# Ledger of designs, part 60: designed miniproteins, single chains

Each design is a single chain, and the fold is of that chain. pLDDT is the mean over its residues in the fold that is shown.

## One batch from the design tools (miniprotein)

Design m2072
Fold by ESMFold2-Fast:
Structure m2072 (fold): chain A 94 residues (1-94)
Amino acid sequence: SMEEEKKKKVRELTLKLLEEVEKKVPKPEVKILVEATRKFLELGDPEKLPQEEIERAEEAAKKVEEDEEVVKIIEEIIEKYRKEAEKIYEELQK
């Protein structure tokens, strides 16, 4: 269906976004956040993530938020993939 096609393409874009973030900011805290996000996407249920992994992701997020340069790079990547997602939604509605 069109809805399933959209979900698949958005998921593929999200995975590409995560790969680009990890490559441009190869810091341990960023890798932890990327890995946690990938696991969340695979499981589809945050309750299936171990408490230890959730706590590590929260600690990593705090470190990322304190680094203005890292935040700017991540925001630029998110903006790029947001525009690609909008294009996919428009093409699938034609």
Scores: mean pLDDT 78

Design m2073
Fold by ESMFold2-Fast:
Structure m2073 (fold): chain A 93 residues (1-93)
Amino acid sequence: STELTISPSRDVPAGEELTVTATLKGEGAIVTLEVRSLDGTEVKVLKKEQHHEGDTSIATITVETTPEHRGLEAIARDLTSGKEVSSRFTVVP
């Protein structure tokens, strides 16, 4: 069976970069990863990376946090099945 995992929820200091990783294990698996603010405001993406290790699809996204952000949500999706998992990150002063 396919296993989809994402970086666990945590607090992030405002002004520091947040890096989130998602992995999807399975033959032909492709994971997508998105980060958004909890209110739907656009988040500045600094880096996106995608690679494969054997049968595992790995996506990494790095975003800028600002004092104006109260919370961010990372959403990982199995592109073939449409299954999603998410993590929430509280931006702290």
Scores: mean pLDDT 82

Design m2074
Fold by ESMFold2-Fast:
Structure m2074 (fold): chain A 68 residues (1-68)
Amino acid sequence: MEELLEEAKKKLEEIKSSSTDPELVKSQGHVLIRETADRLRAAGASPEEIRRVSLELAKYLQKLIDEQ
C-alpha cells in the first residue's frame, strides 16, 4: 500500500514537471489518483486505506499546483 502511494506521488511530480499549465497538471493528476484508487482496490486494500491514500494524493497534488 505504501509502495503504491509513493509510486503515485512520483508520477504526480512527473506530471507537474512535464507541464507549466496548472489545469493540465490538475486534470492529469486527478486521473492518476483515480487509477491509483482502482489499483489499490484490485490489490485488496480496505475502503479506509483507499480513502486515506486518495486524500493524501489529492492534498499532494494541490501542494504541487500551489508551488507552480
Scores: mean pLDDT 80

Design m2075
Fold by ESMFold2-Fast:
Structure m2075 (fold): chain A 73 residues (1-73)
Amino acid sequence: STVEDLEEALKRLEKAKDVEEAKKIAEELMGDVSKPAARAAANGVLEMLEQGASVEEAKELMRRGLETAKKRS
């Protein structure tokens, strides 16, 4: 489900210690074409990190996306 895919994506992203690790995780999430919501969220994370956002801002974006998905369910 969208919620489960985003929960797994967030769980993986929470392990990132720095921007380079967060970018690697986002790129790996984007590789899974079977999880479109997680891919879209990961693409957003990657874009904001490339524009100079912090790892914490990227994690917050994913958390907010998950909260929104839960409200839609």
Scores: mean pLDDT 82

Design m2076
Fold by ESMFold2-Fast:
Structure m2076 (fold): chain A 92 residues (1-92)
Amino acid sequence: SLAQRLAEEIAKLLKDYIEGKISKSTFKLSLTSLSVEAEIKGLEDISEFADAVAREEYDKAEEIIKRMEEKGLISKELADELKELLKKIKEQ
């Protein structure tokens, strides 16, 4: 789905930031851009997820992951990956 693809792009941004490949400012700008694109495409849950991560609202972001999985917007494998990436970024 388009939601799965955009969530995979967010996972890649999280990995790139954790690995030091991009700066925090670039990471937040990229998440904000993806949030806007998701909103334009009617993918409100993806938009809210990207915005929550950009705002460092990690508990809210984790709740949105569960909602996206329950709705079938993302796979269980991607949901589990996103939760693990949020744990890593929260500890930085």
Scores: mean pLDDT 89

Design m2077
Fold by ESMFold2-Fast:
Structure m2077 (fold): chain A 74 residues (1-74)
Amino acid sequence: SLEAARKVAEELDDPAVRAGVLAAISFAQRSGVEVDPETAAKLAEFLLLAEGYSEETAREHAKRVRDLIEEALK
């Protein structure tokens, strides 16, 4: 859900990562696409890699995004 994804973005400590995730959520909202945990995690990983973060850091943040959204959907 978009609400769960928004909550996850608020939990991110890195301002650049938070901005990127929020931009992706805004795009999905305007496009009418539902953001599930798997999709949100993949979007976060893609955005982090695009911003120049390492594959290891991108995957760790993507896992955190997925876990937080899964918890929010319970």
Scores: mean pLDDT 67

Design m2078
Fold by ESMFold2-Fast:
Structure m2078 (fold): chain A 98 residues (1-98)
Amino acid sequence: GKVVVEPKPEGMSSQEFAAELGRELVERMREEARREIEKAEELLKKDPKDEKNLEEAKELLRKAALIEGVASINDIDKVKTAEEALELIKRMKERLEK
């Protein structure tokens, strides 16, 4: 196919390189988020009654939520139990997988 390109206001000749770099950065951010979610899940499964583990897991989930569309910080802040946190983790994993 052919593409008709108009004059570049923002350095359009580098646009395809910027898109490739952006995809690589997003993939790295998703890998970091997966690791953070996995660490949170391990903490909650190992000692679900420890309030400190719940708070540490919530901090890890807040870092993973920096990826837009994965979770809301407000949803994480509303979590009061390990069970609620594990359900949120399941939702976050679904968002990262798709």
Scores: mean pLDDT 73

Design m2079
Fold by ESMFold2-Fast:
Structure m2079 (fold): chain A 114 residues (1-114)
Amino acid sequence: SLASRLRELRDEFRRQAEELIKAIEEVKKNPDNLEYQLRYRQKFEGLLSTMDELVGLVGEAARRGLVSESLANGIKTAARAVAQAAANLDVEGLRRAARNLDSLADEAARRVEA
């Protein structure tokens, strides 16, 4: 179901966000380590892919009238905030933005199931 896929993407997002936070912390402690830089890039690209799928799926749910356009736009904005914090190597900003996106994704899944 659409709700089931939203929950799967939310769970994947949460896991990827934690992995990316760890990768950012490793890069900050060892800025000249090319392996840590590569891992950060790979984890960031994976998170962007998951967020793109989540944004697309919520957009489809909004088109079907299952969630509000406001919620879909909120998720898109929250995903951009996550990407910006990650690009800036801002661990605390990333944690805050990720918690916000996680909360909005949970709301979207619940509304789709209702």
Scores: mean pLDDT 91

Design m2080
Fold by ESMFold2-Fast:
Structure m2080 (fold): chain A 81 residues (1-81)
Amino acid sequence: SELNKKKAEIQRKIDELLGRMVAAVEAGDDTAAEKARQELDEFYNKAIEEYKDDPELVEFIKGLKELADRTLDALRARRAA
């Protein structure tokens, strides 16, 4: 479906940006990590605004952001141990 296609495109972009942020964090590159975080936040905000009239897409995007945030929290906890 068209909705599933849009969901796949959004997830792929968030996964790409999250991957860049994770790689930067693991490399200790604070500048690259901050840049990737900013790009992820900008993409998230743009996607929410673009799809604001589609509640299912908005909830999907919010869910992906929550998963990304939990992934980063787990990575930070692992590095602190």
Scores: mean pLDDT 80

Design m2081
Fold by ESMFold2-Fast:
Structure m2081 (fold): chain A 93 residues (1-93)
Amino acid sequence: SAATKAKIEIGAQSALLRMMGWVYEREGRTDLARIFREIGDKLDEILRTNTDPREAIEEAKRFLLETKREHPQLSSVLDSLLRSLDEVEEELR
């Protein structure tokens, strides 16, 4: 279902960001690793606390837009995640 796909997308993004955090930590980029882990953890929290998949996507998109403002150096990665969320959101209509 579209609802299942939405939950999988948010969960996949959380896992990806946590993996990026792990990679950056191994490269000695500790501050960047922390930022990626915090973003991944927040996406997981959004997924766990929202029962409505549409509300989960809207909250995730709002959070990523706020994160992009705070960390403009991450714009390329965050824009890719936002595009994937937009595609899944369209399927919920």
Scores: mean pLDDT 89

Design m2082
Fold by ESMFold2-Fast:
Order: C-alpha cells, then sequence, then structure tokens
Structure m2082 (fold): chain A 70 residues (1-70)
C-alpha cells in the first residue's frame, strides 16, 4: 500500500492537497489527523466529498495532517 501525507494550515491548502493526492493516486482511505490526535476517516471518498471535509477541518483546526492510503 502507498501512503501520502500533507500537513495544511488553511482551507485553500487543504483543498489543493486533496486534489493533488487524488489526481496522482487511487485513494481508498483519507485520514484527517488533528493536533489533539483525533482522526476522521473517509472510505472511498469522492473528490468533492474529500475536499469539502478537508476544507471544513482546516477552517476549524490550526493544522491538519491529511493522510491518503491507496
Amino acid sequence: MEVQSRTVTSPEEARRAVREMMDRHRIEELHLVYEDGTITTLENPSLEEAQRRAEEAAARHPRVTIVGVS
């Protein structure tokens, strides 16, 4: 399995990071990891769903680590 990770600090960065990951890789799971160690997992997300969820996370958290698994 291939793993991609990007740390983002704004909704715009989150949107771009998700787009870049999903354009280059067949993402089966997307994990949004927050500074407090909590994780939100998306299974087989669409690009629109993944971007929306990552933007919402980055708007509410000062930093989000986005992990894509293919």
Scores: mean pLDDT 83

Design m2083
Fold by ESMFold2-Fast:
Structure m2083 (fold): chain A 78 residues (1-78)
Amino acid sequence: AVKIAGTVVSIDGNTVTVLGDDGYEYKLEVDEENAALLKPGDAVILEFEDENSEEVKVIHAASNKSFEAKLVSKEKLS
């Protein structure tokens, strides 16, 4: 599994944008209920099965919850 630490940048409905410590911006589609747990500035860990996986496990330490999300896009921000 590939694990990437990151920070929530924005939430727009059920679309969550995470800035990964690897320099990539991840846009994730999550259930509205799970999106409501997140806010800008929150620390998360993104766990992928491999680097080509579209399914991601989001680990949100502040709420002591983890949930599945779908990768919508991955973009390098340099």
Scores: mean pLDDT 80

Design m2084
Fold by ESMFold2-Fast:
Structure m2084 (fold): chain A 99 residues (1-99)
Amino acid sequence: MAREKAEEYLRKASEHIAEAQRAFDAGDVERAREHLEKAVKYLEEAIDYATKAGDPDLLRQAAELAHSVAELASRLGDTEIAKKATEIANRAQKLADEL
C-alpha cells in the first residue's frame, strides 16, 4: 500500500507539473502557480509514503520532480514556491541516501 500510494502521488505531482508548464506556455501565470502548489502538496505526500515503503528510487523520483517544480516556479518569479520545492528536493534526496 505505501509504495502504491507513493507512486499514485508521484503521478499526480507529475500531471500537475505538466499542467503548470502548459499554463506557463499559454501565459497564464496564475493557473501555472495553482498547479505548482498542488504538485508541491502531492510531492510531500509521495515522500511520506516512499519513506514508509523504504523505497529510495521513489524518493529520488520525488526529488527530480521537486527540482522541476523549483525551475518552473523560478521562471514564474515565484521565489516562495521555488524555495519550498528546493527544500523538498533536498529532503527527498537525503532520505533516499539514508536508506
Scores: mean pLDDT 90

Design m2085
Fold by ESMFold2-Fast:
Structure m2085 (fold): chain A 75 residues (1-75)
Amino acid sequence: MEYYEKIKKMLESPKEEAEKIEKEILESIKSLEEKLAVLRAQALAAREMGEINWTEEEIEEKVEAFRESYKKLLE
């Protein structure tokens, strides 16, 4: 049971487990930025191909809105 093992380690070694959780959160934020870069590039490509009618400014606004929403989920 994965959750039980994490809880047990946190109770027996709270510092080590807290450091692991912090690292996982930081890696998740880094992964989000990489995914947002890919989504932005794909949206710009779709715009150039005429598949979407969003402006470059609207694409940036949507990327920022997604980033803000995700950060709120981490708070």
Scores: mean pLDDT 71

Design m2086
Fold by ESMFold2-Fast:
Structure m2086 (fold): chain A 70 residues (1-70)
Amino acid sequence: MEDIAQRVNEKVLSKGIIWRKSYEEQLKLWGEAIKEVAKELGISEDTILDALRETGLLTDKEIDEIKKYL
């Protein structure tokens, strides 16, 4: 689970200069990273969301908002 959350975080960081993006744009990047990692690992997006929730990397509210971009 930690490996999944770490891969998503690394994917988000690889997508560019996050500190220059709006909150909405950051949520979209998290959604894109989740989709890409799901495809790379052959697992469901829901499994990745559960891993992120369990690790505490994102709040429940942030996860719910990211779901809108999946």
Scores: mean pLDDT 75

Design m2087
Fold by ESMFold2-Fast:
Structure m2087 (fold): chain A 100 residues (1-100)
Amino acid sequence: LERVRRLAKAAIAFLDNAVKQAKENAEKGDPETVKKTLENAKRLADAMIAELQAEIDALSPEERVEGQKLLDEVRTHAQNAIDEIEKLYEEAKKKVEEEK
């Protein structure tokens, strides 16, 4: 269970950092870097969720309840982060197109 907790914390921290980096690059008018951040965030989320699921599957039935709750929190955090970065990417693209 401790490994599951550490993986969940790491995943959330990296997702929060990805959103911050995406905002900064979107403000700089760099949609390509925002897109790269989006792809990395999706890849990180998928990988961390897969690792969390594997660790949870190795837990006792009692510990799986807490592990599954942590996984659900990571899934929600990942979806919110990815949605935010996607919005930032679309906004940055539109701004660059308007500037011409």
Scores: mean pLDDT 82

Design m2088
Fold by ESMFold2-Fast:
Structure m2088 (fold): chain A 99 residues (1-99)
Amino acid sequence: KLEEAVRLLRELAEWLEEKAKKEKDKEIKNQLNGLSEALRRAAELAERGDVEAALRIVRDALEQARKLAKENSDNKEFKKQLEEAARRLEEAIRLLEEA
């Protein structure tokens, strides 16, 4: 459960970083990289047993992803990516809460 959450957070962080590398818009690229960095920190905290700190970061990242999806509703591809990220963040939160 905890190991699954850590793995999911790391996989999502890498996925966001790869999306950022392909992104042409500098602001969107910076936002994707910011989310990736936050999730890497959350994974490290969770792995060290600081589940509460990890949960706080992941919940903040989820709200940020939802806000970005809403603000970029005219960019279908980016919105879909953020909605997928939000779904995976929701799963990570559930796994961390069960840990």
Scores: mean pLDDT 83

Design m2089
Fold by ESMFold2-Fast:
Structure m2089 (fold): chain A 63 residues (1-63)
Amino acid sequence: SALEEALNRLGRALRAGDREAAIRAARELYPFDPEQAERVVRAIEEGDYEAAERAAVRALLRS
């Protein structure tokens, strides 16, 4: 699914520390869960990749 692909790209980017790739992948979450997408983007912007990963997991569990 598009959500699963976006989450896979996000996880890969977060583990690689690739901020720009992580932001692009996080934006793909908006159509599925805008609140968790906002939390992921904010966490990435703050450099808190653990918080970003937790928000991404929450989005997956809600789908």
Scores: mean pLDDT 80

Design m2090
Fold by ESMFold2-Fast:
Structure m2090 (fold): chain A 108 residues (1-108)
Amino acid sequence: MEDIRKEAEELLKKHFPDISKLSEKARNAALKGYEALLRVKRGEVDPEQAERDLEEIMKEYGIEKVKDAAGVTRYKLKKPPKSPLEEEAIDLGIGGVFAALQKARGLG
C-alpha cells in the first residue's frame, strides 16, 4: 500500500510539479487515480477493474464527466472548485488515467 502511494505521488509531481499548491481533496483524488493506473501496470488488476475503481473515486469526490465545446472529455468537480489548479489536477489525475486505461484496453 505505501509503495504504490509513493509511486503515485512521484507521477503526480511529474505531471503537476506544484503539488504543494493543490487542495487535499484534489491531491487525494489524483493520487487514487494514479494508484489505480499503477495497479494495472503491475498486473495486480485488469483495466476494467481499474475503471470501476476510478468511477468509485469520482463518486466519492463528487467528480463528473463532461464534454467541453470541442467534444473533449473533461473531469470536473460538481461543486465549484476553489482554484483553477484544483480543477486541472483532477482532470489530469482522473482524466489522464481513464485515457491510459482505455488505451490499454485498445479502445482509445
Scores: mean pLDDT 70

Design m2091
Fold by ESMFold2-Fast:
Structure m2091 (fold): chain A 114 residues (1-114)
Amino acid sequence: SMMEKLEKFLDELAKKYGLDEEKIKEAREILKELIEKYGLSEEEALEAIRAIVSLRSRGFSPETIRENLEAFLGLPAAIAELREEAARHAGTVRGATLEAAAGILQAERDYLIS
């Protein structure tokens, strides 16, 4: 049931990005591997689908996606941690630097899910 919902979301998103049937099949295989290997929650799996589909539509290989996807899935948590730390140093050079770092990671995430 969860897998059927995730595969449907992946297929719909992949069609929106103009992926062919072979790329959609590859994306489903990467998703299944991640769920089986790491026990992803539904929210984590949805984020993985967005990243996989976006990266495949941009011409990244399945191998590159597999190698980097763990880091990509960590982006929302890393952004939140940087912004929380920046808030603790509000009005300082350190706080401004942490906000800039969070902005760079946010731009990467926006690129992946666009």
Scores: mean pLDDT 78

Design m2092
Fold by ESMFold2-Fast:
Structure m2092 (fold): chain A 89 residues (1-89)
Amino acid sequence: MEEEARRLIEEAVRLANEGDELAQKAISLGNKKLGLEAGTTAGVAKIVAGVGRLLLSKGYVEEATELARRGVELGREAIELGKKAIEAA
């Protein structure tokens, strides 16, 4: 489970970074409203992943895993929002 938690935290950060890049692209193309929504979602995913990393460092493996899974969900949501924002621009 500890290795799974670490991998999910890394995945959440990776997805959040991708979502943020798509959000910035959408904003640059003129879709500021949806781009900001995607960027905000990516930011929340990074915060959730960061808290999961902190909990994992303190031995709270189960709690870190649950937060990491939520971070992955938010990162995927940010990517979907960013792609839609680019398409709508």
Scores: mean pLDDT 88

Design m2093
Fold by ESMFold2-Fast:
Structure m2093 (fold): chain A 79 residues (1-79)
Amino acid sequence: SVSEQLRAAALAAARAGDVVLAVGFHELSELIPTITDPEVREQVERLAREAVAAYEAGDLAAARSHVLEAHKLIREYFE
């Protein structure tokens, strides 16, 4: 699941000393299950998967960008 991928990425980022990505991935793993709108959830899950893929490829800038976009969508959804 995307939550399992995000938890694994958060742990990997924490072990690497990247606190910003570790917190970002962890927060997405907690927030995604709270999204009840299926279109918003799918969009956020897509961005989360792209962030994990970028992180695994070593593209930390892309990973941070996708995490920020996902968090922005979640914020707009709950406002």
Scores: mean pLDDT 88

Design m2094
Fold by ESMFold2-Fast:
Structure m2094 (fold): chain A 52 residues (1-52)
Amino acid sequence: MATEEEARRAAEKAGERYGLKDVRIDSATPEEVVAEGIKNGEKVGVKADVRD
């Protein structure tokens, strides 16, 4: 079972992987996180599973 902290790490990792700037976590659960960031001047949302 993933913790909320692990979910936040997954969101940060996904943001970095996708080349997002100014990454902000919108929601974080033990299983899933939703983050937003800026890519190519536009706001982009990313959903990441904590385990993947």
Scores: mean pLDDT 67

Design m2095
Fold by ESMFold2-Fast:
Structure m2095 (fold): chain A 63 residues (1-63)
Amino acid sequence: MSKEELGERLKSMPNQTDAATEAARLVLAGKVSGGDAFEALVEDVGVDESTARGIVKAVLKAK
């Protein structure tokens, strides 16, 4: 999945929680990197950096 496709997918989610859940699912599935998910959540969705970092860390720990 490209960074552009990831950003568009996450922006299509109805709220930040759903966007974060989809980003976590894609990282767990190996479709995107944690870094790309972090950037998309912060830059494309507008999730705060601390929350986005916590989500990515939790997902990578579960992997």
Scores: mean pLDDT 79

Design m2096
Fold by ESMFold2-Fast:
Structure m2096 (fold): chain A 84 residues (1-84)
Amino acid sequence: SSEIAKLLEEARRLLSEAGRLISELERMGVRAPDALTEEIRALAQELTLLQRNNTLTPEQLQELIRRLRAAIEELRALIEAARA
């Protein structure tokens, strides 16, 4: 459905954003916490599996997006702390 397509595009955009923020932290000489990078990897794998199995629902994508947004907020907080 068009709703699933839009949510999928948002999830992919957020995964790209998370990767970009991790790279930004690394350029600042700061290593992202292992728990945070593992969570982002787990979310990327979950999205891949849902796509492969054709089991994508709006509810699953919305939950994945919520978790990605939380991880991105943590990464942004780390970047701000590193700038100080």
Scores: mean pLDDT 87

Design m2097
Fold by ESMFold2-Fast:
Structure m2097 (fold): chain A 87 residues (1-87)
Amino acid sequence: MPIDPDKVTDEQIEKLMEAISSTPTTYTDGEALKYAAEKLGISEVEVSAIVTRAFDLASKEELLQMGRYRVFGRSTKMMLTQLKKLR
């Protein structure tokens, strides 16, 4: 499976959302993900897995409204900010 459930915790999801939300507006999604990876002490691949897990924990209704696939391809920062508001 692309995600290891044992490696993703609620604490990691929350810290990831905080880290990305705290990055400057001048940061690209790639720079924000790198910053979060460094802050959490994990790889960029694991950051992406945590983001995917956070979306999986959102309701099917919320995911349909946000168009998870399309938004994730455009801006991870925007997507996580919206998901945080809906939780």
Scores: mean pLDDT 61

Design m2098
Fold by ESMFold2-Fast:
Structure m2098 (fold): chain A 82 residues (1-82)
Amino acid sequence: MSEEEILKLLREVFEEAVKKGYADESMLESELTEGIVKAMNLDSYSEEIQRLAAVLELAEALARMGRDYELADRIQAALDLL
């Protein structure tokens, strides 16, 4: 799978998470997101992919806590491509 295809899938699940209230676009620029990016060790991917992945790690946890298992599983499947 290409980086462009990964980015498209990450954006699609991010948009769904935003619509359902598990994520917000402002989270992409947060200090918490920067810390998660450093912990994930995704240096070979673009900064946009790294930031989306970090926010989606948080969104996955929030979706599971909210019992939206279908969205949480979709987010995890997208993250598993990294």
Scores: mean pLDDT 82

Design m2099
Fold by ESMFold2-Fast:
Structure m2099 (fold): chain A 76 residues (1-76)
Amino acid sequence: LSEEEWKEVARAFAEMAKALALNVARQHPELRDEIERLVEEYSQKAEEAINKGDVEEALKIITEFNREVDRLTSEA
């Protein structure tokens, strides 16, 4: 994949993770504010990493975001 294609793949993964997290927020309204804050924070970090061409860092950020959302639902 070209660098541009890798950036698009990373953005697609970030959008997918965001959509899944927002779906979790719909199922757990008590966690909505927390999940929305995580979405905002991690979306900015992932986009910054993607724009810098650091796809590995972007994927790590997306993975950590998914782990945080999973942790919240495990505590609910």
Scores: mean pLDDT 78

Design m2100
Fold by ESMFold2-Fast:
Structure m2100 (fold): chain A 73 residues (1-73)
Amino acid sequence: MEERERRIEELEKELKELAKKAPEDASSELVSKLVAAGILVAAAANSPDEAEAEAELRAAEELIEEAKKELEA
């Protein structure tokens, strides 16, 4: 429980920082990845199934990593 909660908090912080750094005219692809990651983090927080929550957090982490690479380009 605690580990999942901490991971969710860390991902929410990363999403907030990326959203602040993204330009107002950011690509639809970048915006889509950030929105999808946010949805996955929210789904994980509300999921009663630990395995499902873990898969959702993993997917969110991958999308956040892709968004970071696009912002660094």
Scores: mean pLDDT 79

Design m2101
Fold by ESMFold2-Fast:
Structure m2101 (fold): chain A 109 residues (1-109)
Amino acid sequence: SSLREALERLIAEIDELIALAEATSTDPRVLALTAELRKLRAQLRAAYQDPSTSLEELRDLLNDIARVVTEIERLARAQGLTELARAAVRVGASATTLIMNISLQIKEQ
């Protein structure tokens, strides 16, 4: 499905963000956020592979991901880590688009 493909692309973008953060930052705040993000991405994959998962549950996970990556972006910009900030913006944009699409689908049920 189109949603599954979009979620898999988001997970790939998250994996790239985590790898970049771990390669470029020694800030314990950034490392704590990447650990949280790693847990959220595992939860997201498990959730969309489970046919009993609600759209509301997927949306809530995506909102948590968007929150975490917004914090990574803010810290990266403060530290001059331009590539990390750009990667965080990309993940945030993908998550926000999915949140909007899922929210519309919930309203149509």
Scores: mean pLDDT 89

Design m2102
Fold by ESMFold2-Fast:
Structure m2102 (fold): chain A 59 residues (1-59)
Amino acid sequence: MASTLVTAGILGGYDAAREFGVDIRRAIESGRNAGLAMAKAGETDPQKAYQAGYDAGLA
């Protein structure tokens, strides 16, 4: 489950970077960290992890 949320966060960050032309490497790292944080907090929904990674990637 944690691996699934980390992957979802990475994909969210990557998509944000692709859409807005921000740094892909930084967005992926932010997305991975967001997905991992959600997994540690007990989240199980990959869609929520994706959204968190997307939002983190834009920041």
Scores: mean pLDDT 80

Design m2103
Fold by ESMFold2-Fast:
Structure m2103 (fold): chain A 61 residues (1-61)
Amino acid sequence: MKPLTDEEILEIAKELNIPEEVIEGVKALLEGRAQFSSEEFDQVVAALERITKAAKERRGV
């Protein structure tokens, strides 16, 4: 599967009603930019998994 682009992440996250702060966390995780608290990390990982699953379904896999 091709890597997720920032545009795909934003579009899918908005469709899934993921808060903007969590979307920023997902982008920061993928770029290696941020330190997370345990709670923030769990939210970001869960959001990334939901986005990845939705992207996979969207691509017709």
Scores: mean pLDDT 72

Design m2104
Fold by ESMFold2-Fast:
Structure m2104 (fold): chain A 70 residues (1-70)
Amino acid sequence: AEPAPAEAIRDWPDETVRRVLSELAGADLSDLPGEKAKEALILVFGQGLPVREALVRAGAITPEEAAKLP
């Protein structure tokens, strides 16, 4: 299986992006806005940010919400 380039994440289905983020974070993130979820995942794969920090930087969750993640 070939891993998609970070930029290709923008073309992924929102459901797929939310699933991958939920698996990486160890928490249900199915309620995230698709656009913010995609940006967070691009930061994880493109810049190597931890998923918690990527979610906050993308504006998908607040720092307080990130502190509750595993």
Scores: mean pLDDT 77

Design m2105
Fold by ESMFold2-Fast:
Structure m2105 (fold): chain A 82 residues (1-82)
Amino acid sequence: SPEEKLLEEFKEWLERKTREVVEQIKTLSPEEAEKLLDEFNEEVKKQLKEIEPKLSPRQQVLARMFAMAQISEVYLTVRQNK
């Protein structure tokens, strides 16, 4: 379905972005890493707000759960490099 394709494109974008952000965090100061985490959180929230109206209720839950997992990975990376 068009909604299924949109969800897969969101997941692919977010996985790529998460990998990029995780690698950047490893090269940054703790203060810069916290700022990058905040920017990443805002970007993910913005993308979710744009895509959610185009998704079914079930797919909205799946998108949010996936986003939470990726945000958690970045958060843990920031904490481990402190």
Scores: mean pLDDT 86

